Designed miniproteins, single chains. Designs and how they scored, part 89

Each design is a single chain, and the fold is of that chain. pLDDT is the mean over its residues in the fold that is shown.

## One batch from the design tools (miniprotein)

Design m3284
Fold by ESMFold2-Fast:
Structure m3284 (fold): chain A 95 residues (1-95)
Amino acid sequence: EVEELLKKAMYLLAEIAVIFRESGLEDVAEKIVELIRKAQEYLEKKKYEEARKLLKEAVKLAKEALPDLSEADKEEVEKLIKEVEEKLKEVEKLL
């Protein structure tokens, strides 16, 4: 349950990273991917709170980079961010 929610959040953040990369924001995309990788390592060790915190940091980076996106990409990323935040909120309730 918690692992599935964290994996879904990681998947959605990976989609966000693809949009940033396609928009020329490669540094932001790489930082998000690195946070996903570190969160995956914590998840494998069953350190769910540490994984959640790293994914929350990735969400913060994505939000800070929103102004650099086109309006269409911004709308899509905002939608994906909302879904990630919903998954992370459910994780917080289960911990």
Scores: mean pLDDT 87

Design m3285
Fold by ESMFold2-Fast:
Structure m3285 (fold): chain A 77 residues (1-77)
Amino acid sequence: MLEELERLRELLERSRRLGREIYAHLEELWAKKGGLLAIADALEAGDEATLARLVESFNPGERGRRIVEADRRQVAE
């Protein structure tokens, strides 16, 4: 019984840590949503030049990298 509860607590703590990571990634994706909508509009318009420019400006890791760096700076003081 206690062993089962202890295992469950470990799973919950693991889920909390995963939740924080997922939340950070969702924040990154949410911040880039405007860019994705612009890409969709350009696709519908058939504007390949605008598409190429938007794809180059859309860096999936850039916002997340900034968030991670900010978090590291807070931890490092």
Scores: mean pLDDT 61

Design m3286
Fold by ESMFold2-Fast:
Structure m3286 (fold): chain A 69 residues (1-69)
Amino acid sequence: MGLENIEKAIEAVKQGDKETAIKYLQRAMKEAPEVSISLNTAIKAIEQGDYEKAILSLEGAKNALERLL
């Protein structure tokens, strides 16, 4: 599920694992295109080393998906 991939991406970001985080976010975008803008924002933040912004964007996407389910 897209939600599970977002949770795994958040964990990877907290560990500093950019490659794993981006991999899970790409999967989440395919499963939940409705939050793709927030997921793309998180990917850009990860690439720039702004992990705080990445986590906030991912938590927002997670909350949006939980409200749709």
Scores: mean pLDDT 80

Design m3287
Fold by ESMFold2-Fast:
Structure m3287 (fold): chain A 61 residues (1-61)
Amino acid sequence: SDLIDKLEQLSIELSKLMLTASPEQQAEAEQRMKQMVDDKASLEEMVTQMQQMVDTLKKKI
C-alpha cells in the first residue's frame, strides 16, 4: 500500500538524519516513536508524525 511505502521511505530518511542529529533531537524523535507505538497509531498517523520529525530535523541542520 502507498502508506507502507511512505513509512519505509520516511524511516530510511529519518535514520539518515539521526546519524547527524543532536542528542536532544534524537531523544525527541525516539519519544515521538514510542508515543505512536503506545497510542497504537494508525498508518496515516504514523506517516504524519514521521514526516513532521523528518521536517523538523532537516530545518535544525
Scores: mean pLDDT 77

Design m3288
Fold by ESMFold2-Fast:
Structure m3288 (fold): chain A 84 residues (1-84)
Amino acid sequence: SKEELIAALRARAAELLASTDDEELRAGIRAALDVTVWEIETETDLEKARALAEAILEVMERAVRERLSVEELLKEVNEVLNKF
């Protein structure tokens, strides 16, 4: 369900937030999470919503792993959102 998808997205984002001390990157992840949750809640196609959530999580995970700037994170989040 979308509720389960949103819960999983929030849980994984919380783990990523706990794994980084970069305050600007944390703010970027929270902003990306909020926008993605809104997009999922308004999406009628569950498979499309799932693909969006997975793509955004990959961007967030890479941003933490590779220590991307908040500007790089937000650019890649916007590129993903524009494809959905």
Scores: mean pLDDT 86

Design m3289
Fold by ESMFold2-Fast:
Structure m3289 (fold): chain A 113 residues (1-113)
Amino acid sequence: LTAAGNALLAAGNALRNASDYDSAIASYNQAIAAYQAANDSVNLAIAYNNLGIAYYNAGDYNKAIAYFKKAIALNPSNATAYFNLALAYSELGDAAKADAYFNKAVAIAQAAQ
């Protein structure tokens, strides 16, 4: 399951880099299902963050926020997910939430050093 999930995550990343966001989203959803079946919370958090980025690039900021929050729930030390959440809130015009999550991302990144 984890090996199949890793292949699907890599396929999703390649499709996202090609700007094929619909196919990337489909591959990430399959990776998520594989990681859930494997009880692999680490790779599940990565897959949720990458799915959020695919929705962000597609312009669906509300779905991007939902998946970044799922990634953070599994890994509260994911500075990248907090940074991405700040960017998504900025795109929606919520400056207060964007600033709060950006500051959280910086604090986590500095603590990891």
Scores: mean pLDDT 87

Design m3290
Fold by ESMFold2-Fast:
Structure m3290 (fold): chain A 104 residues (1-104)
Amino acid sequence: KYEELLKLLEEALSEEETADLLLQLGQAYNKLGRYEKAIEYLNKSIELAGKASAAQYRNLGQAYYGLGRYEEAIAYYEKALALNPEDEEAKANLAEAQAKLAAQ
């Protein structure tokens, strides 16, 4: 299902590039385990928006976590929580990334 979603999002992007479409592409690439592509689209989403959302930072954290880059994942989850302190997913992801870093 995510592969077909990617195709539809890429077709939409070819007509008009929006920060939301780029965020959705980053999320879809994260779900497929294509973390470097997720980071690419998430960074483009932030650049086009002119400011980052909690969702953009959380998804960047998830991508870096998937790459085993736990210090960067922690930094992005902290940025997401600075924008949305009650984000339970970001809190859980931060704790998991901290545990992984401590185990190294």
Scores: mean pLDDT 86

Design m3291
Fold by ESMFold2-Fast:
Structure m3291 (fold): chain A 66 residues (1-66)
Amino acid sequence: GEEGRALAEAIKELLEEGVEIPPEAIGAVIEALQDGASLDEALEILREKAGEELAERVRELALEKL
């Protein structure tokens, strides 16, 4: 859905800017979105695996892309 697209674009942009995101966190988020997880559910997974600061940066960027 649009939320999944916005989240994927946010993650891609941060990676292109040189922000390091654990591959396992990216994989878990993609899997959750493919299983129909909401933006908030995917961000909770990202927070648990990559930390609160990164999850908040991704949230802010994804919301701007919606």
Scores: mean pLDDT 82

Design m3292
Fold by ESMFold2-Fast:
Structure m3292 (fold): chain A 55 residues (1-55)
Amino acid sequence: SEERIDRLAELVGEIAYRRAKLAGLTPEQADKVAEEARKKAREILSSKEDGIDYG
């Protein structure tokens, strides 16, 4: 489900944002880290949803 992938990607982004902030990054930098983490999570989850593992 695309909705499930979106929800999981948002959770990953939230975690990435908090970790970046704890590491001393600015809110702007932390937001970029979170956005990149969400993109990667979506790609990974979409790949698994399709049932193809390239690893």
Scores: mean pLDDT 78

Design m3293
Fold by ESMFold2-Fast:
Order: sequence, then structure tokens, then C-alpha cells
Structure m3293 (fold): chain A 110 residues (1-110)
Amino acid sequence: SEKEKFLELVRELFRVVMDPNATPEEIVEKIKELIDYAKKLSPELQEGAFNAIKAALSMIAERYPKEEAIRILKEVINYLKEYSKDPKYQEVANKLIETLKKMIEEIEKE
């Protein structure tokens, strides 16, 4: 059921990211739900969750205007910073934070 719940959260995240009627706030809420659930997962599934978040944020960068995409990325980074305070999640959280910072830099170059 834990793996099944993880897959459900990933599908729901991509459903809202691909939904033209979904708000940025709804997308951020689904990303936060997956981040929160990741703490209950094995290290391998945690990496899978963060890869799904990275993919979703890449789609947001393509879908939304530059300023809005950067705002969403910064909100997710700020949420992940709370996880980087826990040694158990610090490495995976910091790796995703650095990836998202690089995405912001690439968007700002456009």
C-alpha cells in the first residue's frame, strides 16, 4: 500500500501539472504532498519522488510565463529547505534544491 500510495501521488501530481484548469497553487500543494510523503519512503523511492518533482517542475517551466515559473520553483525550494535541516533527508533535499536553482538560472537566461 505504501508503494501504491506513492504511485497515486505521482499520478495526481502529473494530472494537475497537465490540467490547463489547474492553478499554480494546486500544483505547489501536490508537490508539497509528495515531498511530505517522501519522508515515509525508502531511500530508493525517495529519490523516485524527487525525480518526479523535478520532472513536474520542468513541465511548469515550459508551461508558465518566466516570472510565475521562477516563483513556483522558489516556493518549492523554500519548502525543501525545511527537509535539509534533518540529517536523514539532507543529502537528497540539497541535491534537488541545487537542481532547481540551476533551472531558475536557465529560465533567467531566456
Scores: mean pLDDT 83

Design m3294
Fold by ESMFold2-Fast:
Structure m3294 (fold): chain A 121 residues (1-121)
Amino acid sequence: LSAAAALALAALGLLLSLSPDPALQVAGGLLAAAAGLSGSPVAAVLAGAAAVAGARSPDPRARAAAGLAAAGAGLSGSAAGAALALEAGRILLESPDPAARRAGRGAVGAALAGLRAAGAL
């Protein structure tokens, strides 16, 4: 993706993740996941923010999409993106839903790998 396309997808992903509609939250998480892996540091931060928003959703599908967004932000090579992925993972791990806790463990793993790659660990 071009930097402009990655930023546009990340911004749209974040806006959709802030929607009260679960279907839009799912779409937002998936767009944010793709944008997080684009190599743009700003897109990674926006993807991480979308992951944090989606992780708070009562809908299990939106939380799963947030887990994917967190993985994209975590593996981006951006330390800030990885830090936001770690926060999204923390929120998911606090969930009573076993699927959300599994997604949270994945998000934490991706964030720690990204932080190591960025030299922050």
Scores: mean pLDDT 79

Design m3295
Fold by ESMFold2-Fast:
Structure m3295 (fold): chain A 74 residues (1-74)
Amino acid sequence: SVELMARILELLAERGPLSAREIAEALGVSQGTVTRALRWLERQGLVARDPATGRYSLTEAGRAAVERYRAARA
């Protein structure tokens, strides 16, 4: 969902690189649900995965998306 994707992007903006498991625990959702959302966000260029650690971080486009979402919801 759009809300889940927004929550993932916000969490990464606040806490830096996180694994799918860490994101799932922080948001109280299943790891499978988070992994599907992260794969979509990665395909959109909003997050990047470090292949050495498996952790996800925001791209510049991802940070811009967080700012736009915050402005729209404020």
Scores: mean pLDDT 84

Design m3296
Fold by ESMFold2-Fast:
Structure m3296 (fold): chain A 116 residues (1-116)
Amino acid sequence: MREELLELARRALELARRLGSEEGIRLAEKALEGAEKEPGGETALLIVEAALEVAMAALRRRDLEAMEEALEIAERAVKLAREIDPDNKEIILQAEINLGMVRILYGVLKLILKKE
């Protein structure tokens, strides 16, 4: 659990840095600090939020590989949010909403790339 949060936060941070997402970097750094000090559902939500910022940057750059990695990070973080704090329905709902947005961005990018 803690090791998985640290892995996902580091992956989100590296990806945000590569894509130049200032907000993604900020959220991923906050998630990394949360994973080190007090791993919990809030940390998992921060990882999903960072993945969404990364997904937005990937869409702007037409970077399908980065988009797919952001989606994987978001899906794994949402699963962890449900496992860590199943009673925190507000955090789980926010994480699911952000994951839904990443999925929409992924679909949009695939449509753009499929056209010819």
Scores: mean pLDDT 88

Design m3297
Fold by ESMFold2-Fast:
Order: C-alpha cells, then structure tokens, then sequence
Structure m3297 (fold): chain A 68 residues (1-68)
C-alpha cells in the first residue's frame, strides 16, 4: 500500500544521518539533506525506483514524499 511504502521510505531516510526527517500530516514527510549533491541525487533516484506508491518532489536540498 502507499501508506506502507511511505513508512518504509521514512525509515530508510531516518537511518541516514545526512537526513533530518519530519512527518507533516498523515501522508507527507519532508527530509532535509546535508550531504553532497551526488548523494542526494542517488537517494532520490532510489526512492523513485523502490517506492512507486510514493510521489517524490525535490526543491534544493529538501525532499517531499507524499503517499499516492
């Protein structure tokens, strides 16, 4: 389910110390990145590939994930 994928994506991001993750409402998480651009791009591509039930949006060093 989209909710289960969102929870798994949140756990994946929380396991990485380069991300600060905040739940914003029931279906949205916001993660702020402090690492390299290359690392951020790699994580975004993995999120898009591994969590098709989750919408991924990027603005600067901030990733917003929303359950579909």
Amino acid sequence: SAAAELAAAQALLEADPRFTVTRVGDDTIVATHTGSVEHLVGVVLRLIGDFPGVDVSVSGNTITLTGK
Scores: mean pLDDT 84

Design m3298
Fold by ESMFold2-Fast:
Structure m3298 (fold): chain A 77 residues (1-77)
Amino acid sequence: GLREELLRLLEELVERYSKSSSPAVQKAAEYLALAREHLLEGDLLGAGAALTKAQSLVPDDEALQRAAALLQQLLAE
């Protein structure tokens, strides 16, 4: 489902971003990990806030844009 796809994508992004030498990208990994935690707790608003913070640090990542789109679909349910 959408939730499982988003959780997997967030996990992949956290792993990729945490390996970056960029402090901003590593900080985005922290926000993505927080977004994943909120999503696991059922807090979609908290997940959205954390994901928005990650996007502000890494605005040109297609996979991160896809994660945002998946969360918007979950919020519309």
Scores: mean pLDDT 86

Design m3299
Fold by ESMFold2-Fast:
Order: structure tokens, then sequence, then C-alpha cells
Structure m3299 (fold): chain A 60 residues (1-60)
């Protein structure tokens, strides 16, 4: 439903915001956790997928 979509979008935006805060602090593990949550809510978002991949490479 539209309400379900808007709820997921709001939650995804909140997770992206938390991920960006962690990324600014150099906390790549916390940033990855929040970006992964955002991607789970918005599967196929290429921008988030790209960021996740870069952080995963940084943690290897």
Amino acid sequence: SLEDYLAKLKEAITNVSKAEEALKKGDFETALKYYQKALDLLPGNKNIERIVKKIEEKLK
C-alpha cells in the first residue's frame, strides 16, 4: 500500500542519515550496517548498492 511504501521510505532515509554520520566518523562497520538496512528497505537502489560495495572493500 501507499502507507507501507511511505513508512519504508521514511525508515530508509533515517538509516541512510545514520550511516552517513557513522561514515563521517570513520566507523565503516556501523555505516555498512545502516546502509544494508536502507538497501533491504529499498532493494535495487544503485546509489546505496555502490556505497555498500565500497565500504565492504574497505573492510576487507
Scores: mean pLDDT 85

Design m3300
Fold by ESMFold2-Fast:
Structure m3300 (fold): chain A 83 residues (1-83)
Amino acid sequence: LRATLEEIVRLAEELKEAALAGDILRAIGLYLRALGLALELPDEAVAEEVRRLLDRLLRAALAGDEAAAEAALEELRALAERL
């Protein structure tokens, strides 16, 4: 579980960077990989929260909202640390 969440956080960090740099195809590819890992999480509530945060991160970063993207990533990191 924790190792999977750590990998999701790593992919989310790369996703934020790619999206803010305007590399939309790379950002979407990273998002789909992170989403695939989230679907393998055994706790449905955790999986839903991770998916929600990934979606919020992608939308904020694609909109160029660096502050909102960082806030979503920070919540994802905090979730990984709580588990």
Scores: mean pLDDT 83

Design m3301
Fold by ESMFold2-Fast:
Structure m3301 (fold): chain A 62 residues (1-62)
Amino acid sequence: MRDKGLELFKKAEELEKAGGDRKEILKLLEKAIEYFRKAAQRGDAVSSVALGVVLLYKKKLE
C-alpha cells in the first residue's frame, strides 16, 4: 500500500514538473491518497504523514 502510494505521488510530481495536464495530476494524487489511507488504517505511521503531505499538495493544485 505505502509503496503504491509513493509511486503514484512521485508520478504526479514528475507530471507537474513536466507541465502535464492538471486533471491527470489530480487523478494520480487521488489514487495516492486512497493507498495512503488504506496503509494508515493498517497502522503505517509513515503513510499517515504521507497522506497529510499529498492532501496539502492537492489543495495547492485545486
Scores: mean pLDDT 79

Design m3302
Fold by ESMFold2-Fast:
Structure m3302 (fold): chain A 66 residues (1-66)
Amino acid sequence: LSEEEKEELLKEIEKLEREGVRAHIAGDYATLAEKLEEIAKLYEKLGDFEKAKRLREQAKIYRSKA
């Protein structure tokens, strides 16, 4: 990945994190889980497989609460 591609991915992650926070405040755990899974895919593209794994595990927990 180029530095420009990394910057774009980080901006998309920040957007999805804000959407996830709004879903959490609303008690919408299904939407929160979806956003966490999307964020995990972006971290995987960045090569951060450990963070992607943790985010997917967190998404699974929130899906179980939905």
Scores: mean pLDDT 87

Design m3303
Fold by ESMFold2-Fast:
Order: structure tokens, then sequence, then C-alpha cells
Structure m3303 (fold): chain A 76 residues (1-76)
């Protein structure tokens, strides 16, 4: 599912952030994981539109973190 795919992406990014020792990226990933959990709760409550909006926000944040990580790799 889309949520399972996002969860796997977050896990992969967390592994990378941990290898780099980047506490800022780890904290950002914690926030994203909390938002994904909130989206799952919204889906359970039947609040589909709010859940979809939050999932889209999580997807955008993951894309931004991937870009930041690539830029950081180029500089470090």
Amino acid sequence: SRIEALRKEIAALRAEATKMGNASLQKQLDVIEEQLREAEELLRRGDIDKAKALIAQVERQIANLKLSLELLKMRG
C-alpha cells in the first residue's frame, strides 16, 4: 500500500541518517513518522480527505529530505 511504501522509505532514510550521524535528519524523520501515524488514525476514523492531505504532505517532506541528503553527500 501507499502507507507501507512510505514507511519503507522512512526506514531507509533513517538508516542513512544514522550512518551519517546526522541528528537533524533523524529528528525530521521522527516528525514525518508521527505525521504518517496520524494519517493512519485518520483513515481508521474514516476521515479520508484529511488523511490524503497529510499523506501528500508526508510524501513532499520525504522528497525534500531525499534532496537534502543528496546535497549533503555532495558536500561531505
Scores: mean pLDDT 83

Design m3304
Fold by ESMFold2-Fast:
Structure m3304 (fold): chain A 104 residues (1-104)
Amino acid sequence: TPIEEARKKMIEIAREIIELLKWARDNIENLSPLQLARIFTVITVRISEMHFLARLAQDPELIKEADRISEIVKKGMTALENKDLKELEESIKELEELVKEMEK
């Protein structure tokens, strides 16, 4: 169904963001301001695409799931900006758990 296809694509986007946050975590001490800006740009664009897909599917639950992902990702981006490894790890874990719930 269109809802199932939107959910699959939203999960794909969330997984891409998780991998990008993990890469940034592993390289946190060596990230230049330009690299950090590029990461934030990519994440922001992908989050916007996810919201578009949820709205296109016209499913209130997918819209809520997109909002939940956006909130966790925003927390992760703030942790990256502050070089807070603990908060970044917690955000990654929370996002991974949410993606697992969406796959059920």
Scores: mean pLDDT 88

Design m3305
Fold by ESMFold2-Fast:
Structure m3305 (fold): chain A 90 residues (1-90)
Amino acid sequence: LEKKWEELKKKIEEVISKLDEDTAKKIKELLEEAEEAYKKGDYETAAKKIDEMLDLASEYMEENDITDPEFIEKLQEIKLLKEEILELAR
């Protein structure tokens, strides 16, 4: 579980590095909220915050016509890790 959470954080940080400052700041705030929820064992809230981060990143891509396959792949990997973490927490 912890290993998958650390991998998720790393991938989110990689996504943040490709975003503008304002979007990056919002996602960093959501990541901090997700991490606090995770530390408290509230995996459902952590997953919701990750979904909000993915939505913001997807909106940024659409608004800026970003079709980078590597960026899209990272978002999909984050979504998969989120689902795996929820499954392991049951």
Scores: mean pLDDT 80

Design m3306
Fold by ESMFold2-Fast:
Structure m3306 (fold): chain A 90 residues (1-90)
Amino acid sequence: MRERLEREVDLAMLMISISVTILMLRRHPEATEEAAEALRRLLRRAEELDVPEEVLEALRRALEAAEAGDVEAALEHLEEALRALGEAAD
């Protein structure tokens, strides 16, 4: 029970963190460096939580886009990661 609850909370916190990163980039498209730092932390956490490869791949593509300053691509891949993570959490 406790381990399952902790995993559900960890996945929910990951979803919240992705959502906050999306909101930050939509409000501050110049914050690509801060988004890249957030994405590096999110990707590390996602790997620790053994999320599906689809989520990891979307987060990696979002990081590459953020590092390139491509806000539209970063947002697209972040939204894809959030969608895939939501499907996996069911």
Scores: mean pLDDT 84

Design m3307
Fold by ESMFold2-Fast:
Structure m3307 (fold): chain A 66 residues (1-66)
Amino acid sequence: ASLRELAEAAREAGERAEAAGDYRAAIQHYTKASILYAILGDDAAAQEAAARARALAERHGIVPEP
């Protein structure tokens, strides 16, 4: 798969985990998506994914993965 396909798959996995209430998995997937989008130069998508991971971590008292 292309790097963009991997980034999109990670974002979708984060969305599914969040919908299922698996906030730890959602944070990990969104963090992975943000890194992949940043490598692609898609700053808007990278910032969105990173912000969502951070918001979930803060809301649910979970320490975000570095």
Scores: mean pLDDT 82

Design m3308
Fold by ESMFold2-Fast:
Structure m3308 (fold): chain A 59 residues (1-59)
Amino acid sequence: SAADEATLKEVEEMVKDLPEEVKEEVLNITRLALRQGVPPSEALKMGKFAAESLLKLAE
């Protein structure tokens, strides 16, 4: 849907400056959530949390 595509673009913009592996993982998590019927707003929150968690683990 257009809303799902907009959410993926927003997540991609949010993680654009992060390492490629982190970007791919965050986008995969967001896509999976959307495919499973998670609302776009919640999928975006999941993507943000995943990005923050992966960056902390990379310390």
Scores: mean pLDDT 80

Design m3309
Fold by ESMFold2-Fast:
Structure m3309 (fold): chain A 63 residues (1-63)
Amino acid sequence: MEAEEAYKKGQELFEKGDYGAAAEEYARALFLDPDHEEAARNLAKALEKMGDAASAAGVLASL
């Protein structure tokens, strides 16, 4: 429930183009639910938008 709320907030921030804030919310969702694959995939996308492809690859490898 709390992880889903963080994930939804991350999606809203990502749509606004605030990739840094979106990554923080997706990371919070993963902290609350480590098996949340959608949060992990969207965190990787946000990190790629920020130019951090190495961190994005690390997140995807943890799925």
Scores: mean pLDDT 78

Design m3310
Fold by ESMFold2-Fast:
Order: structure tokens, then C-alpha cells, then sequence
Structure m3310 (fold): chain A 78 residues (1-78)
């Protein structure tokens, strides 16, 4: 599916970054999610959010880094 393909691409992307950049990654992902609500994209905002969460979970990042990224995305939806 498109969601699974995007999640796998995101996981590979996240695996190229050191964990010291997790705060910068959180800001980047939040910005991408917000832009998905205002600009036409290949996925709905809900599907894009699901792909981001799945990609984070598939990445080799620490459990703490994964939680931080997911919580940042959840807060942006509030």
C-alpha cells in the first residue's frame, strides 16, 4: 500500500540521522504533517500521519527517540 511504502522510505531516511538530531527531526516531521493538511498530496492527512507513525516504529531509533517523535506528531494534531 502507499502507506506501507511511505513508512518504509521514512524508516530508511530516519536511520541515516544520528539520535542527537531527534529534536530537529521532530520539528521537520511536524512541519510536513501540517503542510499535508493545506497542500494537495498523494495521501490524505490521516493516511500521511499513519505512514509517519509506522515509519518511526520501523526505524532503528531508540525507544525514547521514537516516543518523542510520535508525541510531537500527536501534539500537532491537537
Amino acid sequence: SKIEEMAEKLAKFLNTFPESLVDALAKFLVKELEESKTHPSSLSPEEFYEALVKGIELSDLSEESKKKLIEALEKSLS
Scores: mean pLDDT 79

Design m3311
Fold by ESMFold2-Fast:
Structure m3311 (fold): chain A 61 residues (1-61)
Amino acid sequence: SAKEAAEEAARAAEEGNGEEASRWVSLALQMATKQGDEEGLEAAARGGRVAAEAGVDVSIG
């Protein structure tokens, strides 16, 4: 789910894996957008913020 993808992004960011974190954020946004899941979009945004705070380059749009 979008929430699970966002959680994976946060974990990848904590491990210093920016490429993996960015991939998970993109997937979470894609899933939430296609499903009309507003909570999933919020979760993806939070995941991206956590990744950014960890010093990882994450594209959120």
Scores: mean pLDDT 69

Design m3312
Fold by ESMFold2-Fast:
Structure m3312 (fold): chain A 77 residues (1-77)
Amino acid sequence: MSLAEQIEEIFTKAAKEMGLEKPSLQNFIEAAEKDEEMKKLLDEGQARAAAALAAGDVEAAVAAYRDTAERIVELYK
């Protein structure tokens, strides 16, 4: 499974947990970007994932995306 496929699965699952209609990676990002705190979490998570990838640690990058998605789901309630 590629990094892109893992990210899509993570964010699509998060969209489902948030109760979004037609959950998808795109709808997850759009929902998060509408809220200032969720957008901040998304930006911070992307920065952590980018740093992990620059170090060659794909597993750490995936973990950063999972942690970010979980935090956004909890905040959305």
Scores: mean pLDDT 82

Design m3313
Fold by ESMFold2-Fast:
Structure m3313 (fold): chain A 76 residues (1-76)
Amino acid sequence: SIEEQVKKIEEAVKNGDKSKALVHTIGLAAEIVNAPDPDAAIERLKELAEKSKNPEVQELLNLAIRWAEGLREVEA
């Protein structure tokens, strides 16, 4: 789930595991694209990124959002 991927990113960042953090960031982007309401998922994640106290977590959440937006953008 989206929430599980966010949790895994936060845990990986806290543990200094950059590779695991990136893997879960990619997983988060895929979860957003496949969500029942991807637009609502993106808005929720924007709020979570904005409220994050950890700059690395904030950057990874924003990266996942940008990746998901790019993957969904096929028209105009």
Scores: mean pLDDT 80

Design m3314
Fold by ESMFold2-Fast:
Structure m3314 (fold): chain A 76 residues (1-76)
Amino acid sequence: MREEVEELIREAARALAAGDVERARALLERALELAEKAGDKRMAARALAGLGYVAAAQGDEKKAAELREEALKIYE
């Protein structure tokens, strides 16, 4: 499971590098879902941070800020 979430995050990073923001969003949303189901706070925080980057890349700064704040809260 953790390896699957890590793979999804790596694929999302590659999609972002290629400019495929929608693919990156889908991969990160799936990674977040799996991490939350498993109670893996660290992986959930990584997926949320990635979604924040995707939101910023799409011009949604409010959503980007909300997602970054949510990711930071998980480290507590």
Scores: mean pLDDT 79

Design m3315
Fold by ESMFold2-Fast:
Structure m3315 (fold): chain A 85 residues (1-85)
Amino acid sequence: RTLSREELAALFVATIEYHGKYLKLSPETIAYLKELMRRVAAEVTEEQARRALAAVVFAMRIAALNNTEVTKEFVEKIIERAIKA
């Protein structure tokens, strides 16, 4: 455990914001994903949280490539799977 939970949450929020901005996702989607990742960083282990972040960033990139929105239901399922893995 090298980062505080506050530092981890800040890193996750910054990662979502930077990727969302460059991929031109909607402000609503970016806001939702930032809040979700902040919550995940607070609730699970650092390893589980990092897996969840990687899965969400991958989903953001795939959505941008296909010019589609990331749905809440889809992201929740991805996070749940990443946490359990």
Scores: mean pLDDT 79

Design m3318
Fold by ESMFold2-Fast:
Structure m3318 (fold): chain A 60 residues (1-60)
Amino acid sequence: SLEDYEIKLLFLKFTKEAIEFVLEKVNPQYREEFEAQYRRDLEVLDKTIKELEEKIKSLK
């Protein structure tokens, strides 16, 4: 349902914010490795968020 997609979108956006927060706070000595790893995760999240937003718009 539309509500299920909206809840999932909120969860994904929260997850992205959490990852970004961790990257901001990570010890500088590990920053490059963590940024490389989580950059891929963030790219996947951004794509999934965009696809889900488009799906929600189509259900208006």
Scores: mean pLDDT 81

Design m3319
Fold by ESMFold2-Fast:
Structure m3319 (fold): chain A 73 residues (1-73)
Amino acid sequence: GPVSAEGAGAAARAGALAGGASEEQAKRYIELTKEMTPDGASAEEAARAAREGALAAGNSERQAKVTGDLAGI
């Protein structure tokens, strides 16, 4: 179903922190994920945006995968 940009950002933060990112990295990652997640996005779109946002924020490929998986639940 559709997800909000805010919901995607919250999932992205949780995933980034679970993947070992700092609180500052998690904040940057939320901003990028919100920019990449349109209103009414599908879970698949949110997962893709979360992964791309994590990579853009400097997270490792492993951290980005964990974050994308959590956002795509």
Scores: mean pLDDT 65

